# Designs tried in a protein design run: designed miniproteins, single chains, continued (5). Part 92

Each design is a single chain, and the fold is of that chain. pLDDT is the mean over its residues in the fold that is shown.

## One batch from the design tools (miniprotein)

Design m19199
Fold by ESMFold2-Fast:
Structure m19199 (fold): chain A 86 residues (1-86)
Amino acid sequence: MLEHIAQGLGVDPASTAELTPEKQALIKEFEAHWDAVVSPHLPSLTPEQQAQLQAIKNAIITAIARSPDVAAARAAKDRALAWLQP
């Protein structure tokens, strides 16, 4: 019961422990795109702004990792990448 209080954002707590190679690949793809978009701006940002961007990045990675299956993980990645498109 208490483990079900873990954030109910379409996430299965039992499935959240399983980080498959396919999910790892999706996380790597997201990180590469994030770094390509964000890295040019990092030197002009304050440490606080950099920490906020890192928190957002970590939240997206967590959502991908905690997706119930690879299809949901891919959808979460694609949605996040769409937010980064100019």
Scores: mean pLDDT 69

Design m19200
Fold by ESMFold2-Fast:
Structure m19200 (fold): chain A 103 residues (1-103)
Amino acid sequence: SAEERARAGLAAQAEEWLESAREKKASPEVALGLFGSALMSGRLSDEQIRRMVELLLESGVSPDELLKFLNIVLEHARSQGLEDAARSAERAIEIVKEFEKEG
């Protein structure tokens, strides 16, 4: 079914990213690239964005690095007129700031 295929896709993406992080061979750029692609889809929920931010920080991406990357994604989304992608990137920036306040 479409739901089963979507869940399998999300699980495969999570597994691929976790494997890359474990191997320490994927640069932070690879992990950020996967997150950027997900944000550009404009389909992520607030909870999904929060989980991806949490996983990136746990994988050793600094808040400063993540914010720099997210500002690039936001500018790219705005330059292409992708309103949903821009909103996703803006929300991700706010969530990173929330994590900084908690630490």
Scores: mean pLDDT 72

Design m19201
Fold by ESMFold2-Fast:
Structure m19201 (fold): chain A 63 residues (1-63)
Amino acid sequence: MASELNLIALEAFKKYEKEIPREKLSQVLMKAVFESREKGLSVEDTKAAIEEAVKKLVEELKR
């Protein structure tokens, strides 16, 4: 198991859970982690991918 990537996802979840519905946030984070693992991204790149995915979700929810 990629426990390091799971910890990154958990940290992002705790950071954004106040602004984004839990269900939507969980789905977006799991997808970003899965895609990062498939592409073999570094921890830094995975964090960037998660931040971008969350930012996009926040913008979509504002509409």
Scores: mean pLDDT 75

Design m19202
Fold by ESMFold2-Fast:
Structure m19202 (fold): chain A 63 residues (1-63)
Amino acid sequence: SVEERLAEAKARYDRLRHRFTPEEREILDFMLAKAEEALAAGQEPLTQRLIDGINSLLDRIEA
């Protein structure tokens, strides 16, 4: 589900958080907050796009 995908992205970010700069963490924290807002509003396509963006940023740090 979209809720499970968001929870997985949050857990992944929590594990990798220390690898980001303060500025990058601010952006990711903002994107996560927007994804939670979109999910609460029932905006599933927007929530999915935000999760995809978050995961893309996380993938770059793990590369």
Scores: mean pLDDT 86

Design m19203
Fold by ESMFold2-Fast:
Structure m19203 (fold): chain A 63 residues (1-63)
Amino acid sequence: MEEADKHWEEGKKAEQAGDLERAYRHYLEASRLYAKNAKDGETMKKAVEAYQRALELARRLRQ
């Protein structure tokens, strides 16, 4: 889970810097890692949230 948390934080930093492509990749990786390690609903919620962030960035990149 520490790797997933690092990708989530790097995604937020990239998004704040306006690097939407980098933010998208980090959120997508965070989602995959949270989902892979999901043993409870809390971890699964984190996976879903990261994936939703990635989808929002994908929509902005496709404008």
Scores: mean pLDDT 81

Design m19204
Fold by ESMFold2-Fast:
Structure m19204 (fold): chain A 61 residues (1-61)
Amino acid sequence: VPLEPISEEEIKKLREEAIEKARKGDIAGAVGLILLMVAEGAPEEVIKKTIEEIKEIEKEL
C-alpha cells in the first residue's frame, strides 16, 4: 500500500459514506470514517465541514 496522501476523490467518497451512515442513525460508523479521513491526511477544512454536516443530520433525527 503506497504511503501517498489520500486523493480528493477518495476523501469525497469517505465523506459521502460518513454522511450516509449518519442519515441512517449510525453515528458511530460516521465518526469512524471521519477518524479514517484524519488518519489518511484529509484537509482539516474538509473534516470540519463533514463533522458540521453530521451534527446537523443528528439534530434532525
Scores: mean pLDDT 77

Design m19205
Fold by ESMFold2-Fast:
Structure m19205 (fold): chain A 74 residues (1-74)
Amino acid sequence: SEALELVERAREAVEEGTEEGLREAMRDIDRLYQMGLVPASLYRAILEAAGRGDLEAVRRAAEEAVRAAEKKLE
């Protein structure tokens, strides 16, 4: 499943905790959002945190978004 591969890749990228990893995770989460697997509130939280340059807030919101997508695929 494309969605499961995106979830696994995004989780790994978030766990790395690097700025590069978070950028990769955001691309995968954007795709998951377009597939209807991420709540709009979490997607907006990621964009707002990224706009502020708050990498820790991006990481936390991204972690929640990945968890939400995984839960919908159960």
Scores: mean pLDDT 86

Design m19206
Fold by ESMFold2-Fast:
Structure m19206 (fold): chain A 89 residues (1-89)
Amino acid sequence: SEIDKLVEEALGLVRKALESTDPAEQERLLAEIRKVLDKIEALDPTHPRVRLLGRILELLEEYLASTDPAEQEQLKAVIRRYLAEVEEE
């Protein structure tokens, strides 16, 4: 499925963003994730994984905007939990 390939691409980009320490790379990865999500939504806005991926993107934006290490650690843990949920659907 084209959607399954795009979902896998989005998950890979999210993982790269979580591991990145370069703000410029983080910005590029966020832009790429948004484009992939837009493609999935254009193909099927009702797809079961779309809601979870949207929530992951929101949390990732909060994670990358945070300047508090404790908040970053908490957000990263929640993001990883949602990533596992998307992979099981």
Scores: mean pLDDT 82

Design m19207
Fold by ESMFold2-Fast:
Structure m19207 (fold): chain A 62 residues (1-62)
Amino acid sequence: LPATDESIDEAIAHIVAGIARWLARQGKVDEAIAFLERHIAKFSGKARQILEDTLAELRAAA
């Protein structure tokens, strides 16, 4: 587990992305997209990029 706040934000972003992908697998793609959009506003840098990339993937799948 990373020791810095920035690294922790990246780890949290991966967890958030994982939850969104899980929602999409349940057929809740719109909920997954809304979930990611809410969280993107709270992140910056690499963490935001992880969420934006995941959002783009889910939008393409919707």
Scores: mean pLDDT 79

Design m19208
Fold by ESMFold2-Fast:
Structure m19208 (fold): chain A 88 residues (1-88)
Amino acid sequence: SEEKELEEFIKKLLKEVAGISEKEFEDIKAGKASEEVREKARKALEERREELEEKLLEAAIRVAKELGLASEEEVRAAFEEARARAAA
């Protein structure tokens, strides 16, 4: 599933960038992680934001097409709008 692929991608990214263990990742998912671990995860995601955004876009396109909600072009346009708003 798209959720599992994204989860594995994020898990790998957090391990490579911040040294976050599988146990710490499970604690984050359960809402049990310490503030220190959550802050490390946040900074790692920010450092790899472009790569994460690309993976999120790919997953969003697949889900939207599977559900018949939007075309690839419409999803890409929505992501560009969201990026522009976040940069303001």
Scores: mean pLDDT 79

Design m19209
Fold by ESMFold2-Fast:
Structure m19209 (fold): chain A 110 residues (1-110)
Amino acid sequence: TETEELLEEIEEKLEEAEKAAPEDRPKILEEALELVQRLAKSAKELLEKLNVPEERKFRILLLIAELGSTLLVARQAAKSGKLATADAELAEARRLLEELRELIREVLEE
């Protein structure tokens, strides 16, 4: 699905940001944020189409919102040269992405 493709693209951007020089990280994280906005729209449409229960739909959309917020903080930290903070927020973003991927997989395998 488009949602699964976007999850993969976001993971690739997070890996790219981890390997990038500090000065290049803000741009990569900005691109990741654009993918998260597309993910939010794609996921909402997918969950509506599959008639996913409201409680589960809310949980998934909340995780996407948290992923977006975490990446905003990571980008601002990277822009400010706060590399340790940027690294910590990238690790949290990866954790949120894995949790989200598992929930989307469960929805699709039902």
Scores: mean pLDDT 88

Design m19210
Fold by ESMFold2-Fast:
Structure m19210 (fold): chain A 58 residues (1-58)
Amino acid sequence: AAEARREAARAAAERNFKDVEDIWGPLSPEEREKWRKTFDAMIDNALADSEAVRAARA
């Protein structure tokens, strides 16, 4: 379940890259990699927070 949510969030992040490119122009491979690392960290933190909230409410 957690892995499926992580994959869905990753797919959404890839869609956001097109919106960013439409606003600021095309991202370089280096810029795209930095964004990917940022999204990975945000996804990890969000999943950890979600599990903690679920444990507290269950």
Scores: mean pLDDT 67

Design m19211
Fold by ESMFold2-Fast:
Structure m19211 (fold): chain A 58 residues (1-58)
Amino acid sequence: NAMEKIKEEAVRLGLELVERGYSLADAAMKAANFALDKGLTPQEASEAAREAVERYRA
């Protein structure tokens, strides 16, 4: 659905920012802010940020 799509977009944004030289913390914060701006809850935005960090570390 639309919320799952926004979550995946936030995760992808976080990964792209790390590739461009942003720190993991800055990339996670920007991904969370993107998700919040698109209408996700703070919990959902936090989950998206954590997923981006976990995918980068894998």
Scores: mean pLDDT 79

Design m19212
Fold by ESMFold2-Fast:
Structure m19212 (fold): chain A 68 residues (1-68)
Amino acid sequence: AKELMAKAQEYRKKAEEALQAGNTDEAIKYAELSARYFVQAAASLGVEEQGEKYAKELIEEVKKRAEE
């Protein structure tokens, strides 16, 4: 669980850095990787549905910011 959460946080930071650099495709890719690891971590804790909801919101937010 801790290793998956650490990877989720790392990719979220990379997504934010990519957005700041104007690398839209990389930002979306890293956001999707972050969401994927977050869902896996949430599933290991028995809260997969909450993890999936958060992951969907995160990906949507990054895509909206990348389009602006």
Scores: mean pLDDT 78

Design m19213
Fold by ESMFold2-Fast:
Structure m19213 (fold): chain A 83 residues (1-83)
Amino acid sequence: SLNTISNVVTNLELATLALRSGNYDLAVTHLHKAKSTLPSDSTLAQRIQEIIELAESQNASATTEAFDLAQELSVQEIKLILG
């Protein structure tokens, strides 16, 4: 679980950097990497898929949603590490 969350957070952070640079193709690549570590029927995978669709349409909301999700999951990761 912790390893999966860390992988998702890392790929969402890389996607956010790519989106901020206007590199939508690279962002989509990292978002797919994040999603690939999750069961396809999970709520988190569905949220990442929505961000992929925003990034594929070059919608500026993709950057905000990727950043917000990365922050949310980073808090969850810290909680798992600290107990």
Scores: mean pLDDT 84

Design m19214
Fold by ESMFold2-Fast:
Structure m19214 (fold): chain A 72 residues (1-72)
Amino acid sequence: PLPSPALSRAIMYEMSGAIAFRFKDYEEAIAHYEKAIEADPSLRPRALENIGRAAEAAGDLEAAARYRALAA
């Protein structure tokens, strides 16, 4: 079956976030993952885990810990 429009948009944002993360644009990666959660809240745990990884890679260990706690 075809995914819902909301899920399709969320997946596109996740892909954009992954691309930004690969290029070490961590702020852009976080913004894209936040848009993914906004488009489809069912992806929230997965997206928050990715936001936490991006925050940690950027050196913001406090923010990374908060995002990981929210993903649990």
Scores: mean pLDDT 80

Design m19215
Fold by ESMFold2-Fast:
Structure m19215 (fold): chain A 74 residues (1-74)
Amino acid sequence: MDQQIQQQAQALKQQLIADGVSEKQAQIAALEYQGEQYIQLGNYDEARKKFQEAISLGADPDQVQRGFQHAVER
């Protein structure tokens, strides 16, 4: 499962770079994708870790936190 999430995130990153997105923005999108997938699996610790990595690269922390909050509610 985790390996599949990482493979899908890597494919997303490569597709975005091929479409002209910068390396940094593509990495942020891949990390946000991984975070959302981990929320769907109930692995909130790993999801939070991925979102924090995205924030460290320049993602808007308020937007990321709102997305996380929304995704963890049933």
Scores: mean pLDDT 78

Design m19216
Fold by ESMFold2-Fast:
Structure m19216 (fold): chain A 55 residues (1-55)
Amino acid sequence: MDEQLQRDILESLRRMVESVTRIALSNPSLSDAEKAEIQKQSDELLERLDREIEE
C-alpha cells in the first residue's frame, strides 16, 4: 500500500526529471560539454529513482 504510493511518487518524479533534463538539453546557450554533464547528472538521478522503485 505505502509501496504503491511511493512507486507512483517516484515514477512521477522520474518523469519530471526526464522532462526538465530534455528542456535543459534543448537550451541553445549551453555548450555540448555542459549538456553532457547535465545528461550524466540526470542519468545518475534516474538510476537512483529506478533502484528505489524496484527495491
Scores: mean pLDDT 77

Design m19217
Fold by ESMFold2-Fast:
Structure m19217 (fold): chain A 79 residues (1-79)
Amino acid sequence: SMPVPVSEEARKVAEKVLELVKEGKYDEAIELIVKNSKDLAEANEIAAAAIALAREKHPELVPKVRKVVGDAIHKIQQK
């Protein structure tokens, strides 16, 4: 997989997404990604950052983070 360049803003959103997933607040995590993404490119940047942070800090949360970012991207694609 090719590395995705991540902005500082996307990284901050990703860190908050990881904290929400850690607390089991999946709907709030999905909404945060949707609210901070004007298009699919921004959503994918946040998704890549969140998965990378989960792999580094909480590898046990990677499956949950993948589901949350996937659900958020799907929601953006339908709007």
Scores: mean pLDDT 81

Design m19218
Fold by ESMFold2-Fast:
Structure m19218 (fold): chain A 60 residues (1-60)
Amino acid sequence: PSDSEIQKEIDDSLGLILSSVSLLASKRTTDPKVKKLNLLSAKYFRRGDIKKGLELMRKS
Protein backbone atom coordinates (compact mmCIF):
# COMPACT_ATOMS: atom_id res chain seq x y z
CA PRO A 1 0.00 0.00 0.00
CA SER A 2 1.00 3.64 -0.52
CA ASP A 3 2.08 5.93 2.33
CA SER A 4 -1.20 7.83 1.95
CA GLU A 5 -3.19 4.59 2.38
CA ILE A 6 -1.25 3.75 5.57
CA GLN A 7 -1.70 7.31 6.88
CA LYS A 8 -5.45 7.11 6.23
CA GLU A 9 -5.70 3.88 8.24
CA ILE A 10 -3.77 5.50 11.11
CA ASP A 11 -5.90 8.67 10.99
CA ASP A 12 -9.15 6.65 10.83
CA SER A 13 -8.13 4.50 13.83
CA LEU A 14 -6.90 7.46 15.89
CA GLY A 15 -9.99 9.45 14.89
CA LEU A 16 -12.33 6.72 16.16
CA ILE A 17 -10.52 6.54 19.52
CA LEU A 18 -10.41 10.34 19.98
CA SER A 19 -14.02 10.70 18.79
CA SER A 20 -15.12 8.18 21.47
CA VAL A 21 -13.18 10.11 24.15
CA SER A 22 -14.75 13.42 23.01
CA LEU A 23 -18.26 11.92 23.06
CA LEU A 24 -17.67 10.60 26.59
CA ALA A 25 -16.42 14.05 27.69
CA SER A 26 -19.56 15.66 26.19
CA LYS A 27 -21.76 13.27 28.24
CA ARG A 28 -19.88 13.96 31.50
CA THR A 29 -19.89 17.77 31.32
CA THR A 30 -22.66 19.98 32.76
CA ASP A 31 -21.52 23.05 30.74
CA PRO A 32 -23.48 23.31 27.46
CA LYS A 33 -20.63 25.22 25.74
CA VAL A 34 -18.09 22.53 26.71
CA LYS A 35 -20.56 19.87 25.51
CA LYS A 36 -20.90 21.57 22.10
CA LEU A 37 -17.11 21.87 21.73
CA ASN A 38 -16.59 18.18 22.55
CA LEU A 39 -19.33 17.14 20.09
CA LEU A 40 -17.68 19.28 17.39
CA SER A 41 -14.27 17.74 18.24
CA ALA A 42 -15.79 14.27 17.80
CA LYS A 43 -17.00 15.23 14.30
CA TYR A 44 -13.53 16.47 13.28
CA PHE A 45 -11.89 13.32 14.68
CA ARG A 46 -14.31 11.13 12.68
CA ARG A 47 -13.29 12.88 9.44
CA GLY A 48 -9.58 12.40 10.35
CA ASP A 49 -8.84 16.05 11.23
CA ILE A 50 -6.88 15.31 14.38
CA LYS A 51 -5.33 18.79 14.68
CA LYS A 52 -8.67 20.66 14.63
CA GLY A 53 -10.26 18.10 16.96
CA LEU A 54 -7.48 18.54 19.53
CA GLU A 55 -7.66 22.36 19.24
CA LEU A 56 -11.39 22.28 20.04
CA MET A 57 -10.84 19.91 22.99
CA ARG A 58 -8.16 22.30 24.34
CA LYS A 59 -10.71 25.17 24.27
CA SER A 60 -13.34 23.15 26.16
Scores: mean pLDDT 78

Design m19219
Fold by ESMFold2-Fast:
Structure m19219 (fold): chain A 80 residues (1-80)
Amino acid sequence: SAEAQYEEYLKKAHEAAGKGQEALARGDLAEAAEHFRKAAEYLKKAEEADPSKFTEEQQEARKGAEELARALEEELAARA
């Protein structure tokens, strides 16, 4: 169902965000950027699965993950 897809994508988004934070704590900016990109993608898929259940907090979380991934990607490019 749409609800089951929504819940599964939210779970995957939270797992990806957690992995991103762990990578960031280790100073692994490349791995962190990858995980935050995945978190944003899963949040987008959750919104697409059931837009009526997607909250303002989840919208902010998606934007935050996208912005953090971009900032990390820019930092990596500057170091290369």
Scores: mean pLDDT 86

Design m19220
Fold by ESMFold2-Fast:
Structure m19220 (fold): chain A 72 residues (1-72)
Amino acid sequence: MKSLEEIVKLLEELGRPDLAKKAREKLNDKAAERTLQQLQRARTDDEKVRIVESMVEHPNPASPAEVAKVTK
């Protein structure tokens, strides 16, 4: 939960509150952790926005994030 909150806060500070809402809706705890790790590697605000947009729009069509929902 903390990782998702950090992502939401970061996006709101970057002027993207609607993207922050989408992240909160679409990212589960594991996906949020992965996204946050990629954000920590990003060096510019533009890169950070692109990482979150990618994770929200394209969660990886046949990815572990999808199978995690099935096992729940």
Scores: mean pLDDT 70

Design m19221
Fold by ESMFold2-Fast:
Structure m19221 (fold): chain A 77 residues (1-77)
Amino acid sequence: YIKAIKPSVEERAEITREAARELGLPEETIERIVKGVKEKGGTLKDLREAALEAGLSEETARRLVQLAKRRLMQRAA
């Protein structure tokens, strides 16, 4: 495991909200995904699992993870 500067759980939740809103997901769905991310620890794998648990398709979950990853990279720059 790499000891990198990781966003806090709250920052990961915020990045998840931003990515999900960019995908046009309903606010209720966004909040369910965010809650799942906070419970699972906020990795990209955890985000994918939380999205699937919230009822997203595999395709939408994959797009959400890609957008969140891109936003994490943008915040690191």
Scores: mean pLDDT 75

Design m19222
Fold by ESMFold2-Fast:
Structure m19222 (fold): chain A 66 residues (1-66)
Amino acid sequence: STKEEWERFLEIVREVLRERGFSDELIDEVLNRLKEENPKSFEEGLKLVREIVGEEVAREVEEKWK
């Protein structure tokens, strides 16, 4: 993935978590975990989102990515 695609992915994750009522502190924790794991594709990133914050969040991220 490009740097631009990765930044877009992180912004979508942040937006979905915010919409779901996650605190800014918890959102930062999730985003830092994703940055540490450094997935090489959208599919790997989406799998990590599903594992960390669950299926519902992952579905919304996928819909916003399309």
Scores: mean pLDDT 84

Design m19223
Fold by ESMFold2-Fast:
Structure m19223 (fold): chain A 92 residues (1-92)
Amino acid sequence: MSIREEVEKALEEVERLLREGRLDEALAVVDELELRLADAGAEDPEVLRLRLEFYRRFIALLRELPESPLVRAVIAFLEGLAAKLEELLKKL
């Protein structure tokens, strides 16, 4: 399975879980994908771009949920990861 296919499947699963109010399980999907993407190539520009796209799309989905301390914390964490990936991509 390609890395792009893994990202798309993870986003579909996350969107479904978030619609069901299952935030903890959605976060588990994110953690599993992060481990696989890191193993695939932490320094590969294509992998870094796919990780950035994933974080941005996940943040967008989270912003559609009712505000809670956990949702805000997860958004802030993901925004921090996205910013770091953007800086890495600028140096490549």
Scores: mean pLDDT 77

Design m19224
Fold by ESMFold2-Fast:
Structure m19224 (fold): chain A 85 residues (1-85)
Amino acid sequence: MGVMQTSALQNAKEAVGLLEDAARQSTSPEVQRLLREAAELIRRSVYTGSQKDLQQALALLDQVAAESPELGRLAQQARSLALAG
């Protein structure tokens, strides 16, 4: 129980949207998989309040940035949105 802040849900939705858009545009199946899994973990962390799911999502975003430096800025933006809510 607890009042869900509208900003937290909106930030998570924006982060998930960014990651899903990047997954659709990516040509690497491995990067697509990491982006989709990170998006799902961010979504779950907001609904469940799970810090473990959030921490795992952040670790996957770090892997995306390491494997695709071109996605580093997007990974950082998604991380900031996930942490801001």
Scores: mean pLDDT 80

Design m19225
Fold by ESMFold2-Fast:
Structure m19225 (fold): chain A 76 residues (1-76)
Amino acid sequence: MKEKSEKYARLIGHILRAIGSLLEGNYEEAAKDVLDAIKIAKELNDKSVYPLILRIADMLEEAGAKEEAEKVRKAV
């Protein structure tokens, strides 16, 4: 299952980068990485990461990045 393992590695990588970007105040980059993670999660048909993704969207909104938060919520 090489393809599935590679997709999970990319999914985790995007989530980690999104959290890092959010903590640095780079909300547009954070949203972009979360959107890429959602795309990979849909390819994997795996919704187990959605609670974490929605929590990141909440953090974006709390930080004042409401448009970025809505882009993430709409993509789920």
Scores: mean pLDDT 85

Design m19226
Fold by ESMFold2-Fast:
Structure m19226 (fold): chain A 107 residues (1-107)
Amino acid sequence: DDEIRKLIEEGRRKTEEIMKKTREFAESLGLSEEAIQLAVQLAGLEMGKVVLEELLKLKPDDEDLKESLEALERQIERVKKKLKELMSEEEYKKVIEFIKKLVEEAR
């Protein structure tokens, strides 16, 4: 359980940093405040997915973690759809690629 606690604590710190960097990036693109808030939310959700996937490796039969992951994946898709409506295809691609890179570096 010390391993689980450390993973959650590290995940929270990395999530806060990634959300901050995502806000700064979205602001640099001149996005609306609504689009900036959704991009930051998406970054937080993508990191939440990473943490839940790592927790599932430690507890592969935990049905509550599986349900939480499925709910999180559905929320990610809803936020992505809303972001697409608030920006150009080029801006959307840049935001998604930026978040993907930060999340991958945090693994």
Scores: mean pLDDT 87

Design m19227
Fold by ESMFold2-Fast:
Structure m19227 (fold): chain A 62 residues (1-62)
Amino acid sequence: AAPSLAELREAAMAFARERFDELMAAIGDPAALTAVLDAWIAEETDPRRRAALAALRRRWAA
C-alpha cells in the first residue's frame, strides 16, 4: 500500500530537521535547494523516505 500524505509529510519533515543546516544554506537559491534535495534522495536507502523526499523536491522545484 502507498504511504498516506500524512506519513509522507512526517518523513519529509523529520529528514529536513536532521539536515537543517544544509537546507538553510540553500534556501535563497532554488538551484542549490534542489541540489541538496537530490543529494539527500541519492543517499537515502529507505524507499518510503526516498519517495517522500522526491515529492518534496518536486514541490520546491516548481
Scores: mean pLDDT 68

Design m19228
Fold by ESMFold2-Fast:
Structure m19228 (fold): chain A 73 residues (1-73)
Amino acid sequence: MSPEEIIAGIEKGLAEAERLLAQGDRRGAASVAGSALHEAKKVLAEGKLSEEQKARLEEMIRRAEEIIARARA
């Protein structure tokens, strides 16, 4: 799977986690955001990315951590 396909999958997961959080499903939101965070960190650690892709993944990591923090509030 290409880095672009993985990044697109992470973005979709974050959008779903935000939707779950908005619906009051804190457990679901934390679970989905946690999966997105894990995948984003894994891809970033593999180091086969452009500067643009690294910046996008770092932004996605921040968004995932924010969703998890709000879900646990």
Scores: mean pLDDT 84

Design m19229
Fold by ESMFold2-Fast:
Structure m19229 (fold): chain A 93 residues (1-93)
Amino acid sequence: MVNPLLTPEQAEKLKELQEKYKATDDEEERIELKLEFVELSLEALSKSKEEKIELIKKMLEELKENYDSNPEEKELIDKLIELLEEKLKELEE
């Protein structure tokens, strides 16, 4: 992904988290890595409150759409939905 808002270091860190996620067999570690990836993506890709709200809403839509199709990832998806809904509430308040 080429994005003028990402530094090379931020882009590398996001890729590192994705590769660690794919390489780990520990479900708890996978959840933690994915949560960290999403938080870093929100900070790196959004410059304004409005952009962050839009990005969170898009992520929530995608997660809810895929919830029942990925039974092995339900715990991860639930944790991501909770994280994103909490962040959205704080931003809209």
Scores: mean pLDDT 73

Design m19230
Fold by ESMFold2-Fast:
Structure m19230 (fold): chain A 89 residues (1-89)
Amino acid sequence: SMAEGARKMALLARALAEASSNPEASAAAAEAAEILERIAEAPSEEEAERIAEENRERIEEAEAIIQADAAANPEETKAALEAAQAEAA
């Protein structure tokens, strides 16, 4: 379901925010986690879809920042992502 997917993504984003040494990437991941947590906790699928649509641009901006950091620091970003996936498991 959307809520289950969002909850898992929120955990990964939270872990990435904590593991990242880049403050911009960390802040972007934290913002994405907050939005994903709101989607996961929505009282209905309709409300979850509304929150996702209203925050689509913010999520896209956060992804762009994280991707830019990954391009600049590929080895460090890979290590942070692997640590985040381990924490979310």
Scores: mean pLDDT 79

Design m19231
Fold by ESMFold2-Fast:
Structure m19231 (fold): chain A 64 residues (1-64)
Amino acid sequence: MREKLEREMELSVRGVALAVEITVTRRELAKASGKEKEELEERLRRLEEELDAVQAEIDRLVAE
């Protein structure tokens, strides 16, 4: 139980950090054009995938 709670907290902190980075990237993407827009779209995609993976792991930990 204790180790699961520590892992959940660690993942929650990581999730918050990713959510902040996604928000910043979306704001930059709204102002970007050309090559910069393409690079930010790729970064946003990777960040969203990482956040989804973190959320899935949290969901698995709390299910038990």
Scores: mean pLDDT 81

Design m19232
Fold by ESMFold2-Fast:
Structure m19232 (fold): chain A 62 residues (1-62)
Amino acid sequence: FELSEEAKKLLEKHGELQKELGSSATPEDVIKGAEETAKMNNQSSEEITEQAKGLLEAAGVK
Protein backbone atom coordinates (compact mmCIF):
# COMPACT_ATOMS: atom_id res chain seq x y z
CA PHE A 1 0.00 0.00 0.00
CA GLU A 2 1.29 3.47 -0.93
CA LEU A 3 -0.22 6.84 -0.08
CA SER A 4 -0.79 9.48 -2.76
CA GLU A 5 1.46 12.56 -2.87
CA GLU A 6 -1.46 14.66 -1.63
CA ALA A 7 -2.01 12.37 1.37
CA LYS A 8 1.72 12.48 2.21
CA LYS A 9 1.70 16.30 2.10
CA LEU A 10 -1.32 16.48 4.41
CA LEU A 11 0.24 13.99 6.83
CA GLU A 12 3.48 16.02 6.85
CA LYS A 13 1.45 19.05 7.97
CA HIS A 14 -0.27 16.93 10.61
CA GLY A 15 3.15 15.78 11.83
CA GLU A 16 4.23 19.41 12.21
CA LEU A 17 1.14 20.08 14.33
CA GLN A 18 1.97 17.09 16.52
CA LYS A 19 5.45 18.55 17.10
CA GLU A 20 3.80 21.83 18.14
CA LEU A 21 1.72 19.88 20.68
CA GLY A 22 4.88 18.29 22.12
CA SER A 23 4.57 14.91 20.42
CA SER A 24 7.76 12.93 19.83
CA ALA A 25 6.38 11.50 16.58
CA THR A 26 8.05 12.65 13.36
CA PRO A 27 6.13 13.36 10.13
CA GLU A 28 7.63 10.11 8.78
CA ASP A 29 6.24 8.19 11.78
CA VAL A 30 2.80 9.69 11.14
CA ILE A 31 2.90 8.66 7.47
CA LYS A 32 4.12 5.16 8.39
CA GLY A 33 1.41 4.74 11.02
CA ALA A 34 -1.29 5.90 8.61
CA GLU A 35 -0.12 3.39 5.97
CA GLU A 36 -0.14 0.53 8.50
CA THR A 37 -3.56 1.51 9.83
CA ALA A 38 -4.95 1.79 6.29
CA LYS A 39 -3.69 -1.72 5.48
CA MET A 40 -5.18 -3.19 8.66
CA ASN A 41 -8.54 -1.45 8.15
CA ASN A 42 -8.59 -1.93 4.36
CA GLN A 43 -8.83 1.82 3.82
CA SER A 44 -8.12 3.52 0.50
CA SER A 45 -5.63 6.33 -0.11
CA GLU A 46 -8.60 8.64 -0.78
CA GLU A 47 -10.10 7.77 2.61
CA ILE A 48 -6.80 8.58 4.34
CA THR A 49 -6.60 11.88 2.43
CA GLU A 50 -10.10 12.86 3.57
CA GLN A 51 -9.30 11.95 7.19
CA ALA A 52 -6.09 14.00 7.09
CA LYS A 53 -7.95 16.98 5.61
CA GLY A 54 -10.57 16.74 8.35
CA LEU A 55 -7.93 16.68 11.08
CA LEU A 56 -6.11 19.69 9.63
CA GLU A 57 -9.38 21.60 9.16
CA ALA A 58 -10.39 20.87 12.77
CA ALA A 59 -6.99 22.20 13.88
CA GLY A 60 -7.54 25.39 11.86
CA VAL A 61 -4.97 24.61 9.17
CA LYS A 62 -5.79 25.42 5.53
Scores: mean pLDDT 65

Design m19233
Fold by ESMFold2-Fast:
Structure m19233 (fold): chain A 89 residues (1-89)
Amino acid sequence: MIDAARRVHDSQLSLIQNPQARQHFQLGSDHHILGLRYQQQGNNQQAIQHYQLSIDHYQQSYDLTTNPTAQIISQGMIDTSQQQIQQLQ
C-alpha cells in the first residue's frame, strides 16, 4: 500500500511544472505517506494530523500552479485525504 502510494505521488509530481508547486506537492505526499503509516499502526490521531497537513500542502500546490492537469491532480489528493480523515473521524 505505502509503496504503491509513493509511486503514484512520484508520477504525479512529474506533471507539476512550477518548482514551488512541486515542492508543496512533495511535502503533501510525504505527509500523506506518514498518515497511511500511522493508520496502519492504528494511531488514528496521528494519521488525521498528517492527512490534514497533506491537505494544506496539496492546497498550496494547487494555488501556485496555473496548469489545469496539475490542479486536478492536487484536488484529487485533497479529496482522497479528506475521505481518509472522514473514515477515521
Scores: mean pLDDT 83

Design m19234
Fold by ESMFold2-Fast:
Structure m19234 (fold): chain A 58 residues (1-58)
Amino acid sequence: MSAINSLVELFKGRKPQSILNFCKPQESSPESLQTLLAAAEQLGLEALKNACEQALMA
């Protein structure tokens, strides 16, 4: 999906803390969380992946 590729480009080279602060997974819609989770998996961002999974379970 085009949206996942755009997020991957945005996150590429950014610090995990900056990405988490920008995205705020706990405040995101379920559709946004799924897109963020896919981007986190593609880039291997464990902190973002875990945050999105926790937000989806809440």
Scores: mean pLDDT 72

Design m19235
Fold by ESMFold2-Fast:
Structure m19235 (fold): chain A 94 residues (1-94)
Amino acid sequence: PRLPLPQTDEEFLELFFKLGEEAIEKLRERAARSSGAEKEELEAKVEQLEEALKILKENPYDDSPEMQEAVQIIMQAMLEVAEMEREEKEREEK
């Protein structure tokens, strides 16, 4: 077993990757239930998020502008998915 302290950054990255992958899954589910322009937009967001997550996974400790943008894209997607899930729950309960 590895020491906990040297893995703190790795643990944060693993959690971030997991949340990003969950956001992709939720967006895909929404796209599958959508049609027309909304479906196209959601599928485009999934592709953008998958690319951002791939960039981050390949160079997790790089502080380049591309990496900073990838992190921002993933964070925005996670927030958007949380908002969408909240709205869907409200509609289901009504």
Scores: mean pLDDT 72

